Designed miniproteins, single chains, continued (2). Designs and how they scored, part 23

Each design is a single chain, and the fold is of that chain. pLDDT is the mean over its residues in the fold that is shown.

## One batch from the design tools (miniprotein)

Design m4775
Fold by ESMFold2-Fast:
Structure m4775 (fold): chain A 61 residues (1-61)
Amino acid sequence: SLEEKLKSVPNAKVEKLDDNTYRISGDNVEWGEILRIVKSTGKDYELQIDAENKTITVTLK
């Protein structure tokens, strides 16, 4: 599943908020791998970036 793939990224804390929305947070997370995994779904997506809390919320469209 997408959740399992996101959780496989080292230091990433992943929360599934709904069927299309995931919150990913953590220190020293390879955000490039997070984005690669999201793009691999082939779906359009929206990102909400909270740099202060080192968090990205991904919404699939």
Scores: mean pLDDT 85

Design m4776
Fold by ESMFold2-Fast:
Structure m4776 (fold): chain A 84 residues (1-84)
Amino acid sequence: SMEERLAAVRARLEPLIERAVAEMATASEAEREELLLRLGREAERLAREAGLSEEERQYLLEREMHRLVTRVAAALGEEAALPR
């Protein structure tokens, strides 16, 4: 089902997000921006390869990117400095 495909992509993304959070916590601002862009591109590619619809990809990417930004902000103590 579509829900099963979405769950499979999310399961694939989880270890990538955990790694990105750890890397971003010790990275410079420029390095964090680069890591965020690379993760976003990889997430979009994985979702597309899994056959998710445009709406499902948008939902997944917005949700996972928001989670990533929140986790990084919390790890850095910079949550008030991040854009919405």
Scores: mean pLDDT 74

Design m4777
Fold by ESMFold2-Fast:
Structure m4777 (fold): chain A 96 residues (1-96)
Amino acid sequence: SIAKKLLELAELTLTDPEKALELAKELKETSEDEAFRKFMERVIEELEKMKTLPPEKQEQMRRALSAELLLAAAIEDPSLYEEILEKLKKEIEELE
């Protein structure tokens, strides 16, 4: 599942950026969707750029990219969107 691979990529972006880079390259090469290939190309460019940044900026960029990948996974698989939406609703209710 592409959605499950995007979730894995989001986690690896935080925990192991080199493995995240390898997975992003694999997803780009195996996808027949041009829009998805362009998205993976952007992800690859961002992961490569992180290597040139100070640690605090790398951490900020990794968190932002991971969040973007989680959102992409939810869009790719509507079942994940429903789970995320219910969690966000409960968090909002706890803040009220």
Scores: mean pLDDT 77

Design m4778
Fold by ESMFold2-Fast:
Structure m4778 (fold): chain A 85 residues (1-85)
Amino acid sequence: RQAQIDALLQKAQESQQQLDDYIAKSKALEEEGRRKARELLEKGDLEGARKVLRDYTLQSASYGVKAIGAAVDSVVNRKQAQKLS
């Protein structure tokens, strides 16, 4: 049914948008974490730098995992639309 195909293609497009958003957020967090850690290291705050780098790296990795999920959803929805075509 055309309406089911259209709905699946819309979901695939939404998942692709989500993938791009999560990748962008992951990269931004990694850059910010490295910048803040470097500033703390220059001041001799090793403990602060370690904590900041860890916290931002974990947040970045979390968005990376979400990006993988969005990529899978995009592929699954496209394949289902193709099967109905």
Scores: mean pLDDT 83

Design m4779
Fold by ESMFold2-Fast:
Structure m4779 (fold): chain A 95 residues (1-95)
Amino acid sequence: MSPEEKEFIERVKKLLEELDKLSEEGLRLAEEHPDRRDEILNRLHQAYVTVLDNINNAGSYLVVNKDYEKADKYLEEAERVLEELRRFLEEVREE
């Protein structure tokens, strides 16, 4: 396994762990804020789909094309989506 592949695996693992934590928090917040339930669940679903799509694309570029720069950009986008989700959930929690 190349150093780039090892770094990719570790980064994907961290993204999936963060997605899981934010999903758990979001589901709890949806129960605590029933007036925002549909908005929260929709945001969780969009983040889940977008993060997984970006991870899948990053993996394809890394493994098939050996395009490490393209793979990194997709992982950066996944990280950005999770950061936006985190900020949204923090805003909901402060209500």
Scores: mean pLDDT 86

Design m4780
Fold by ESMFold2-Fast:
Structure m4780 (fold): chain A 75 residues (1-75)
Amino acid sequence: IQELLDKAREAAKAGDLETMLAYVDEAVAKGGNPAEPDEEGRLIPELASEAGQSAVALEILKYLAEKGLSTDPPL
């Protein structure tokens, strides 16, 4: 699971939306949380945004919202 999320983070930073979503889907299928922060506390959309991949960051945010996952504290 962690390995899949790490691969998704690398794909997000590289601007590879299709590969990122494939790894996120695989991690979710195995019970992983794609809103899980990395070792520095950064989320996948934050890593994509920091790398200048704004379109990828927006797309993963839409994906997380669609799956009912939030990067904010639960209400």
Scores: mean pLDDT 73

Design m4781
Fold by ESMFold2-Fast:
Structure m4781 (fold): chain A 71 residues (1-71)
Amino acid sequence: SGVQQAIQQLQQLAQQTTDPRARLVLRIAVQLLQQGDIDRAIDILRRQLQSPNPQTRQVAQQGLRIINRYV
């Protein structure tokens, strides 16, 4: 299923992410997807696009692209 593929890709992205905050956001998005709450997973990542930290914004953009690709 697409949701399961998105979860695996987001988990891999979290493992590659060195920023603890961005990693935590990805983990929460994974948990929401596992619960079937796709809309909330998208919303939490979209909120991070407004972060003053450019690394956090980049990770959020990558996470959203993963969800869009598989879900």
Scores: mean pLDDT 88

Design m4782
Fold by ESMFold2-Fast:
Structure m4782 (fold): chain A 58 residues (1-58)
Amino acid sequence: TLADEFERIVRRALDTREPQDIPASLTPEKQTPELARRFQEITDRFAPEVDRLHRERV
């Protein structure tokens, strides 16, 4: 699913310690409200690791 693709991209970014480009098809503006909610849930689940990655780059 598109949510699985988004989670894969987030995981790849964490594994490589580099920001990854998110395709326009995966952005909230291009998704149904249900998919946007699932993307938010995935983002929240990885938020601590994403925040750590961003802090390490600064």
Scores: mean pLDDT 64

Design m4783
Fold by ESMFold2-Fast:
Structure m4783 (fold): chain A 85 residues (1-85)
Amino acid sequence: ATSVGDAGVVEEASEEGAFIRFNNPEVAKKFKVGDKVVVTYSVGEKLKSVEGTVEEVTDEGIGVRFDEPVPELKKGDNVFVSKAR
């Protein structure tokens, strides 16, 4: 089954944002600073999603600033990222 977005791993995380390294580095080329994104992640019992804004794009991933705090997201967590409308 296809994921709700492009798969990645959290390289750095805070409550306010995260740097996400994509499993496929070519995916990072789809994003631009200022893009609205949805990040889908797991917390203990369930999948959750948060909206954010791309603040940084590199060869391998993106830095995202969250629209609301996400204290449960940690380095090494698996996430999916899609463009918001």
Scores: mean pLDDT 79

Design m4784
Fold by ESMFold2-Fast:
Structure m4784 (fold): chain A 67 residues (1-67)
Amino acid sequence: DIDKKIQEVERKLAVLYSARGILLAALDIAEKRGDKATSEALKKQIAELDKEIKELEKELERLKKLK
């Protein structure tokens, strides 16, 4: 069932978007404090998360085109 698979991917994306928001807030705080090491670590985590989000967004687009 394509609709069920779409819902599963959308739920996964919602969790990842939430996590991304938390990391962005933490990055803003670290940058304002001048904590370069923490800022660089958070930027790396956000970049890895962005890759996962893009892969799931591509899968969601693929599923939506199947119907």
Scores: mean pLDDT 86

Design m4785
Fold by ESMFold2-Fast:
Structure m4785 (fold): chain A 85 residues (1-85)
Amino acid sequence: SVEEQVEQLLREIRELLEQAREAVARGDLASARKILEEIKELMRRAVELMKQVEDKAKQREFAIRLTAAGIEMAGIEFDIALLER
């Protein structure tokens, strides 16, 4: 179902966010940047699929989870920018 596809994308985004944080912790900023670009693509796909979710409560839940992931991603991007000084 569309809901299962969004759920799968959210799981992949969460795993990639963890990998990006681990890359930053190791000082591997190039890998962290590549992972962030992959997250952006998955988030874009999740937003498009989320529009097709008929259950408005579930759609709202997905929107909140995507927003939270976007905030975490922005935090990692700022950490990378700070470390490149």
Scores: mean pLDDT 89

Design m4786
Fold by ESMFold2-Fast:
Structure m4786 (fold): chain A 72 residues (1-72)
Amino acid sequence: SKKELYEEVLKEIRELILKYKDKLSREQLTALADSVLSTLSRELERRYGLDAEEVMKELRPEVEKIIEEEMK
């Protein structure tokens, strides 16, 4: 389902954030996470016919929340 695909994307991005949070600035980590989200959104479009722009729009606030929680 769309919800399960979204949870997998958020899990991948959370793991990325945890890996690099002590090595990158907040700005660098935000740019990296957004780049990965863009790539994963395009993969969901190619494989499942989802709208990559809508995926980005729906998940970007969740990614920003994860970064805020982890970077303090």
Scores: mean pLDDT 86

Design m4787
Fold by ESMFold2-Fast:
Structure m4787 (fold): chain A 70 residues (1-70)
Amino acid sequence: SMVAQQAREEGQRLVEQSRKDPSTSWDKALQLSERASQLEKSGTPEDLQGSELLRQYGGEVVDIYVESLS
């Protein structure tokens, strides 16, 4: 779906940017979380799939930040 494709493209881009500069990870995780929340409010199956993808990428961004502190 278009929503899932956009979620993957946005998520992958923000993950890559976080790997280059982990100090920006918190802002990127908030961006992904906010977008996921908007999709969850619509409640359509397509949007719920997109929100799940965004939350998975958000987890990857958070993991990058946490690992940078170690």
Scores: mean pLDDT 86

Design m4788
Fold by ESMFold2-Fast:
Structure m4788 (fold): chain A 76 residues (1-76)
Amino acid sequence: SKEAEIQELAKELEEKWNALPEEVRKQFERALEKVGEEAAAKKLSIEELVEQVLKVVEEYMPELTDLVKKLLELRK
């Protein structure tokens, strides 16, 4: 069923997130720190901050982005 498929994809997403290489995790954290610094300096809105965070996720973890999109499609 679609529900079982969604559960499997959600588990895969969680496992990939938790199993990310230390190097990738460090790069992601450094990029998020820069986004936070820019948000503080420019007083970005929450919406602008979320948009910048999503761009960082796409850049460093494209596989996670694809899994999220698949989950959204399965839910209709």
Scores: mean pLDDT 72

Design m4789
Fold by ESMFold2-Fast:
Structure m4789 (fold): chain A 92 residues (1-92)
Amino acid sequence: KLDEMAELAREIAEAEGLEAPEDREVLKQQLLAQVEAVVRAAEAAGEDPAEVLERLAARDLAEARAAGVPEETLEKAERLARLAAELARERA
């Protein structure tokens, strides 16, 4: 799961011209830390971490689509968001 998330994140970064770590293990650690941070924040607020991630992803995807980000990139971002929500559910 985390390997697939790292690959999707790299492809999205390359498509958008954003900087991403060259080392896959570093990228995996950054993604895991981000998911864990959301889990901790959601638990502190008494919310479901997976639902919080799904809401954040829906908002960000809607804004990106409105900004004209290509559908291919949006599909990869949506898949990454689904994997992140699954990982959060496993961690909660």
Scores: mean pLDDT 77

Design m4790
Fold by ESMFold2-Fast:
Formats: structure tokens, sequence, C-alpha cells
Structure m4790 (fold): chain A 58 residues (1-58)
């Protein structure tokens, strides 16, 4: 769902702001395992995390 996707994007952004790349990856895994997000939504979260890591210079 859009609400769940936005929630996870926010958590990923916060983790990366702290320099916690491993934490951001664990958030994506949690979205898959706990909330059963679709393959498309998980792919979107992965790309979002990758872009945020690149933007942060990590």
Amino acid sequence: SEEKLEKYKKEIEEAIAKGDVDGAEKIVVRALLEDKLSEEEIAELGEFARKKVEEAGL
C-alpha cells in the first residue's frame, strides 16, 4: 500500500541520515517479511535506498 511504502521510505531516509546503510537494508527486508509488500514495492524501496546512499556519499 502507498501508506506502508511511504512509511518505509521515511525510515530508510532516517537510517541513511545517521550513516546506517545496514539498517536501511534491514528496513527493506522487514518490509518484505513483516508487511508482505509486493515485489514491485520492494524493488522501489531498494532503488530509493540506493539513491539515498549515493546522495549521502556513503
Scores: mean pLDDT 80

Design m4791
Fold by ESMFold2-Fast:
Structure m4791 (fold): chain A 86 residues (1-86)
Amino acid sequence: MELTKKLAEGMEKYVEENKEKLPEEVLKLLEEAVEKMKKAKSFLEAARILLETGLEIAKILGEPEEDLKELEKRNEELLAELERKE
């Protein structure tokens, strides 16, 4: 529970520190992700929200298709690792 809140707080702080550097659409996604993470029932759920949000931001920023596929694969591997460590 505490780690889940700290993850959300860390993302919220990142948004505050980078507010001037990030596009408005990216800021909105990050703010929505923070709210979802605050409501997450587990660290795994919060991590999934974080990773899925990162992938969506990369798509909005126009990252190449190959980079998007690699990010998606990495996200799946990280989520599987977190699930096994529980």
Scores: mean pLDDT 78

Design m4792
Fold by ESMFold2-Fast:
Structure m4792 (fold): chain A 74 residues (1-74)
Amino acid sequence: SDAEEAERLLVRAYLLAAEQGHDELVAAFVDALRNKAPTEEILAIAREILDRDPSFSEAEKERLLALLRAMLES
């Protein structure tokens, strides 16, 4: 399902960010989710994480952010 694909891609992005030493961005993302921060704030942190990984195309980043938005607004 699209939700399962989105979850796998987000987990992969999380692991890659952690491996690249972007632990502070990962922590900020988790904290924003736990504190139920505004959707736009969570998406801004997610975009920053994705922008640190050159393997993601702009189209892939936009798709992942759109899926994350849909999940947060559910």
Scores: mean pLDDT 72

Design m4793
Fold by ESMFold2-Fast:
Structure m4793 (fold): chain A 104 residues (1-104)
Amino acid sequence: SLRERARELAEEGRRLAEEGKYEEALELYEEAIELLEKVDPDSAEVAEALLRRGAVYMELEKYEEALELLERAIEIAEKAGDEELKKAAESLKEDVLAAKEEAE
């Protein structure tokens, strides 16, 4: 299924990010997001993949790209009723904003 394929891509992306292979991780998360959006664009799985991709942009110090993804993750997590995922995305957004301020 598209959902199973997306889950495999997201898990591989997570492993690549842990290895510091951030550009490869971004590509796999983008593919996972595209597949999940075809199934249900308002699902918690879409929000989680957006959060993970946003975290990789934060590691690359691409704060604007990270913020855009995290804001989408918050909105979708809210629609999905996933309070824990929403709080995780909000917390990471605060970390990105703090890091962006320090970089100025």
Scores: mean pLDDT 89

Design m4794
Fold by ESMFold2-Fast:
Structure m4794 (fold): chain A 66 residues (1-66)
Amino acid sequence: SLEEVKEQIEKIFEETDDLEVAVMRASMLVHDYYQKVKAEKGIEAAQEVNAELNKHIMELVEKRKG
């Protein structure tokens, strides 16, 4: 599931030319997954996946900028 979300984020960045729109769409996906993990596994697990997915988004943003 975490790997599937990472793949979906990567597809969003590949398919979306507008960087701000790509970040917005990816952030919405991360938020939805955060809520799911929080409900199923608790707040600590949700915070860990949120941190990892946000780091992945930041790396994709830097790659596109430079």
Scores: mean pLDDT 85

Design m4795
Fold by ESMFold2-Fast:
Structure m4795 (fold): chain A 68 residues (1-68)
Amino acid sequence: KLIPREDALAALRQHIIALGEELNIPQEEVDKIIAEVEKKLADKKELSLEELIALHNEVEKKALEIGK
């Protein structure tokens, strides 16, 4: 089943914000991660579950690297 871009962006954005709060990442860096995800999805209408999971993992890895 395909996930609409808007739903995928909302889920990823919430996850990035939550990670930023938990890891005390500066808001500027949180905004940069969100902007990168938005750019990657700019020309996509829908994502597969596998694509969403891959982006979720990429975001989490990046947040952990910054939050340390």
Scores: mean pLDDT 81

Design m4796
Fold by ESMFold2-Fast:
Structure m4796 (fold): chain A 116 residues (1-116)
Amino acid sequence: EKKKKAEELLNEAEKLLREGLEKAMEALEESKEKAKEVLEELAEELRKLAEEAKKISPEAGELLEGGAEAARAAAELMEKSPAEGFEKAAEILEKAGDEGGAGIFRRAAAALKSKE
């Protein structure tokens, strides 16, 4: 029971990270402020999932907290450098053990650096 619930929460977190980053990239085409708001909302959603996950699996909770911290760091750096914000988010996710999430954010950072 608990294992299935932890897997469902981790799958939901991965979906939120992918969709949240996609929305942040789309918002960034309009303004850095909108992208920051999207990332702040993502951080709060992931933080709430982390609280639920901790009750079932401390390990799943730590991974989800890493996602929330990554989104928050990206939001904080958004006005200065969106690319640096996403790279910082990738570092946080990698340290939390989410190599998949780290890869997604690194690709987003690279895409922004390649834009003129």
Scores: mean pLDDT 83

Design m4797
Fold by ESMFold2-Fast:
Structure m4797 (fold): chain A 81 residues (1-81)
Amino acid sequence: LAEEIRALRDELLANPHLSEAELRALADRLLGLVQQVDPAGAAAFRAMLEEVLASPDATPQDLVNAALLAATETLRRLEQE
């Protein structure tokens, strides 16, 4: 789990020019991994993604920031286990 989350985080950091569809796919994969570790955090991440995607002023960077925050928080929890 930790290595999979790190790989997704690294993909987001290495590819700042990902399309919205590619960002959504990575966010969905990350959401599935977060759900396995922290169901409450996964629910919060899902709500954040829905709010970003519902906003007409949302940028791809907003989606990246939401995903990076979720990855960082989940990795911190995995390190404590």
Scores: mean pLDDT 75

Design m4798
Fold by ESMFold2-Fast:
Structure m4798 (fold): chain A 76 residues (1-76)
Amino acid sequence: DEIKGKILHLVIAGYLSGAKSVSISDIAESLGVSKSTVSRHLRELEKEGLVEIDREKKTVSLADLEKAQKLVDEIE
């Protein structure tokens, strides 16, 4: 899924820039998609153990950088 890969790439980029988490709104704006679309793909990534979602703050962080980076390198 092209959007799912792009979302994961943005979360990884946020982590590497020193951010503890990335706003779901910022991801949606960067990709030109709805927040609902981002949230749906983030739930899939969370089930895969790649990200952690803070539903109250509407932010996401990496759960496993090495696993996420390997998946992005394999798809992209």
Scores: mean pLDDT 79

Design m4799
Fold by ESMFold2-Fast:
Formats: sequence, C-alpha cells, structure tokens
Structure m4799 (fold): chain A 67 residues (1-67)
Amino acid sequence: MEELIEKAIEGLKVLKKLNKNEKPSESLKQAYIDFVIKELLKDPRFADVEPEEIRKAVEEAAKIVFP
C-alpha cells in the first residue's frame, strides 16, 4: 500500500508540474485522479492489487498533493 500511495503522489505531482503548478479546478483535479488511476491499473508492479485499493490510494494521494 505505501509504495502504491507514493507512486500515486508521484504521478499527481507530474501532472501538477506539467500544468505549471497551477491550482486545478475541481473538475481538472478529478481528471488528474482518473488519469493516475488508469496508469496505475496498467502498471505491472501493481497487477495483483485490487482496483478498489488503487482508487483509494490515488484519492489519499490527491489529499496530499492538492490539499
């Protein structure tokens, strides 16, 4: 779980940086969350992790990256 959350934080930070660290609208923030979930679902390192656990990890990461 810790590795999954760290990877989710990393992915969200990359998207934030690509958008010049601007605060995203709520809709854009949800789009970032959805994108990172899809990327982690395709990551072979997390192939044995349930999709629901990946979603929870990305939601927790979003609270850290976008407080």
Scores: mean pLDDT 79

Design m4800
Fold by ESMFold2-Fast:
Structure m4800 (fold): chain A 99 residues (1-99)
Amino acid sequence: SDDVVQAVRDLGAQALKYADDAIRYLDEAARKLSGNPELQKEVEEERQRILDARRRLQDALAAVTAETADQAGFAAADLIGASNYGLKLADEKLKEYDE
């Protein structure tokens, strides 16, 4: 239904905004970790995973219909999950660096 497509578009927009904030945070974390290339690389690799999930969601939203709304919803959930994991990882690596 149009209501389901609109709900998924709204969820997708929120997920994309949240991911953009997470990507900026991981970029800042990676800069702070410049003295430890191994920890910096782990944060940069996780940032790339968020970018990949973001791209999958954008692709799903570009062609979203009532029939494909579930796929776009799953892509939004995956992006939110990847963003949450990336933020947690960045905080853990920053803490490890400061120890």
Scores: mean pLDDT 92

Design m4801
Fold by ESMFold2-Fast:
Structure m4801 (fold): chain A 82 residues (1-82)
Amino acid sequence: APSEEEFDLEVELALLEIRLAVTKKMIENAQTPEELDEARKFAEEIAVEAERLSKRARDMGFTDLAQEAERIAKEARELAEK
C-alpha cells in the first residue's frame, strides 16, 4: 500500500495532469493572442511545479512518480513554446 507521502504526491501529480489537460484545451480554443499568452503562462507554471514534484519524488525514492512528473513537465514546456 502507498505511504501517506506517496499518496500525497500521487494526488498532486493527478491535479497537475488535470491542469495540463485544461491548458491544452485553452490553447486549442484560444481566439485571441491574449488568450493564447495566458494559456502558455499556465503551461509554464505547470512545468515548474511538475519539475519540483519530480525532484521531491526522486529524493523520496518514488522513481515512477518522478518519471511521470518529468513527463508532465516536458509536455507543459512544449505547450508553453507553441
Scores: mean pLDDT 86

Design m4802
Fold by ESMFold2-Fast:
Structure m4802 (fold): chain A 64 residues (1-64)
Amino acid sequence: SVREIAEKIVKETLEKMKGKSEMEKHDLISEMARQLKAAGASVDLIVESVLRLMKEIEEEEKKK
């Protein structure tokens, strides 16, 4: 399903973000949104996926 593809894209993006600068993370978020759109994800699913990714990034940064 599109939702399963979206979850895989989010997971792959999170892995790619490990040890990256803020600028690199921003580029990866943009790439993730493009991949989600290409996979046929709805606007709501794209927004949900981006917000989830951003929250995970903020929680990881805050833990140090």
Scores: mean pLDDT 78

Design m4803
Fold by ESMFold2-Fast:
Structure m4803 (fold): chain A 60 residues (1-60)
Amino acid sequence: LSEQEKKAIDDAVKTLEKLLKEYPEKSEEVYNYILEILKDKFSEEVLKIVEERMKKVIEE
């Protein structure tokens, strides 16, 4: 992964954490919202990493 891709992944995870703090009962909606925005901007390989990291935050 490039440095820019790593930063984008970290920014996505931080955004998820902020939104989950504000809307804890809408975790799935927030997760899907972020993924929808990122699907058109990143490769499938990068999206899988983002999905795994975000899912880990939601599940724990």
Scores: mean pLDDT 77

Design m4804
Fold by ESMFold2-Fast:
Structure m4804 (fold): chain A 100 residues (1-100)
Amino acid sequence: SLKEKIKELGKKAVEAAKKGNIEEAKKYVEELAEAASKGFLEAKTGEELLELSELVSETLNDLSAVGKESENSEEINKMVEELRKKAEEAAKEAEAKKNA
């Protein structure tokens, strides 16, 4: 269900961004970041971590593509950068906890 939630939030964020509803897109991106962070911490194997990273990367790529053609490019690019940083930090924390 967590992977399904991440996929659904990603789709909703991209759709909202395409429609210029930046407030809604930001909310879905924040919810996605929280779900991904919890997923990274709950992951028991490197394969699960990789799978979660791929799901986040798909959303990052889709949002970046929307940003290149959008009048809201600055706002969308900020959301992409914030999601990337949160996901990268969560993945590093998960790795650190497994090696501790």
Scores: mean pLDDT 81

Design m4805
Fold by ESMFold2-Fast:
Structure m4805 (fold): chain A 105 residues (1-105)
Amino acid sequence: MIPLTPENVARVRAGVAAFAARLSAAFGVAAIDTSDLSPEEAAALYAQMSPRQRLLYRLLMAMGLALLGLTEAARRLVERWLEKYGLSEEERATVFAIMDEVLAA
């Protein structure tokens, strides 16, 4: 895992935001940013999310882990969530393509 310096935190936040914007555009679903919410507020908001919004939120958390250097664990987590939510092979390929583009930036 990379050190949690202000610069690295800003980079991770920017990467997660870019990933959220790309997924939202690709799937027509609004991504919800919980980064500035308390744990209690985030949990309450998550409970009110649609299944597609909950999937997006989980994918954003996995992207955060990847940007922190836990890329292999993040990819396994993404694969598990995409299978659990019943995404098509084409939708899965789109998610990983966007993830790879954000990681390469």
Scores: mean pLDDT 75

Design m4806
Fold by ESMFold2-Fast:
Structure m4806 (fold): chain A 81 residues (1-81)
Amino acid sequence: SSDDIARLEALREEVAAARTAEELRAVLGKLYDLMKQLPIPSELREEFFAIAEEFERTGDVEAARRRLLALIDRIIAALRA
């Protein structure tokens, strides 16, 4: 729905603005809660968990941010298809 896309666009801005691991974890939680209700392919859900697992393991904010921005763009594209 347009409401879901608007929420994803807002989360994308939060990801882009996140400078700390704590800020990025907060956005991960919000995205997880939203994704539970979205009609998206399992591949995108698997990518979310892969990003979360790598971030928990490495603490690499820049790598996680880049991957999350790409994931959110893919989710928005899937919802528009």
Scores: mean pLDDT 88

Design m4807
Fold by ESMFold2-Fast:
Structure m4807 (fold): chain A 102 residues (1-102)
Amino acid sequence: SAFEAAAEAALAAMRAVLEAAGYADRITLSAEVVDGAVEFTFETRDGRPLSPEESLVLAEALIAGYEAAIATLEPHADDPAVAELIARYREGIEGMRRGLAA
């Protein structure tokens, strides 16, 4: 499905950011289709809270994941539910980018 493809694309994009930053072994990310939306979750390997530096890398990974999901869903934006989901992901990206700029 388009949502499953979006979840796969998002996970691949998030993983690439973590690997490039050297945190792939520290942070585990997942993307799943839940109730017609792609939901992102994360956990730390040791259960330790994220440092400020790790939180910045996680935010960059999540932004990449949302962007990949949006790109995968865009061809299906004629569906109002998909268009609404894309809008929510864009708002999430904007919020994270504002946090990174602060």
Scores: mean pLDDT 80

Design m4808
Fold by ESMFold2-Fast:
Structure m4808 (fold): chain A 94 residues (1-94)
Amino acid sequence: LVEEGKKALENKDGEKAIEYFRKALEEDPTNKEARELLRKALQPYLLDAIIASLGDPKKSTEIYELAQKIKEEHPEWTDEEAFGLAAYEFLKKL
């Protein structure tokens, strides 16, 4: 799963990489490498979501609500990690 995610990142397939790293964390939540790679894979989506929500409080609220739900499912994650995944999920719905 982590190795498959790394190959997806090398192939510029961010969505596939995110899927593999998420599955790796479902199997082993303590996998620090998978958490770091997921955060890295989510960076482009974080920027895109900020741009997409700029000046639109409804979109900003939607991302915030998604981040809160992710934080509830993963209490040990940082707010930044939860926000990154929320940004990705928000853009996927667009």
Scores: mean pLDDT 78

Design m4809
Fold by ESMFold2-Fast:
Parts: C-alpha cells; structure tokens; sequence
Structure m4809 (fold): chain A 88 residues (1-88)
C-alpha cells in the first residue's frame, strides 16, 4: 500500500473510532473499539516505516489483531506486536 493510502486510512480510522467511542461512551464496547483502533493504527504506522510489507501481509496482521481483541486473546496480541517489532 502507498504511504498516502496508509495516511488516509489512519485519518479515517481515527475519525470513525472517535465517533463510535462517543456513541458508546461509558460502555465495554467503547473500550473494545478503542483497543481495535489502537492496534490497527500501530500496524498501519509500522507499514509506513516498513514499505516492503505487502498489502496482503498488512491486512492479515490487522485481521489477526482484530480477532485477538474480539476474543480477548492476549497471547495472539503479543505475537502480532512481536512480529511488527521484528519488521523494524
């Protein structure tokens, strides 16, 4: 994915997350939305720093992080973070 596309995706993610968190203020859902957004943001920012990452690998990491947050799978979240750090 091109840097401009990544930056636009980060901006859109932030705007959508802010809206959803506001709509779900004070609920467990707002915490889940915030967590999902933070991990997706981390992955997208890593892709800006590591342009060699393929679009397929990027989407797979985002999907894995999303599923891990939804399932409260802390070990899988740690694995995704470790893989992101290894790319740098």
Amino acid sequence: MKRKELEERIKKLGEEAEKLIAENKGTKESIKIASLSYFELLILETAIEVPEISDEELEELIKRAREAVENNDIEELKEVIRELQALK
Scores: mean pLDDT 75

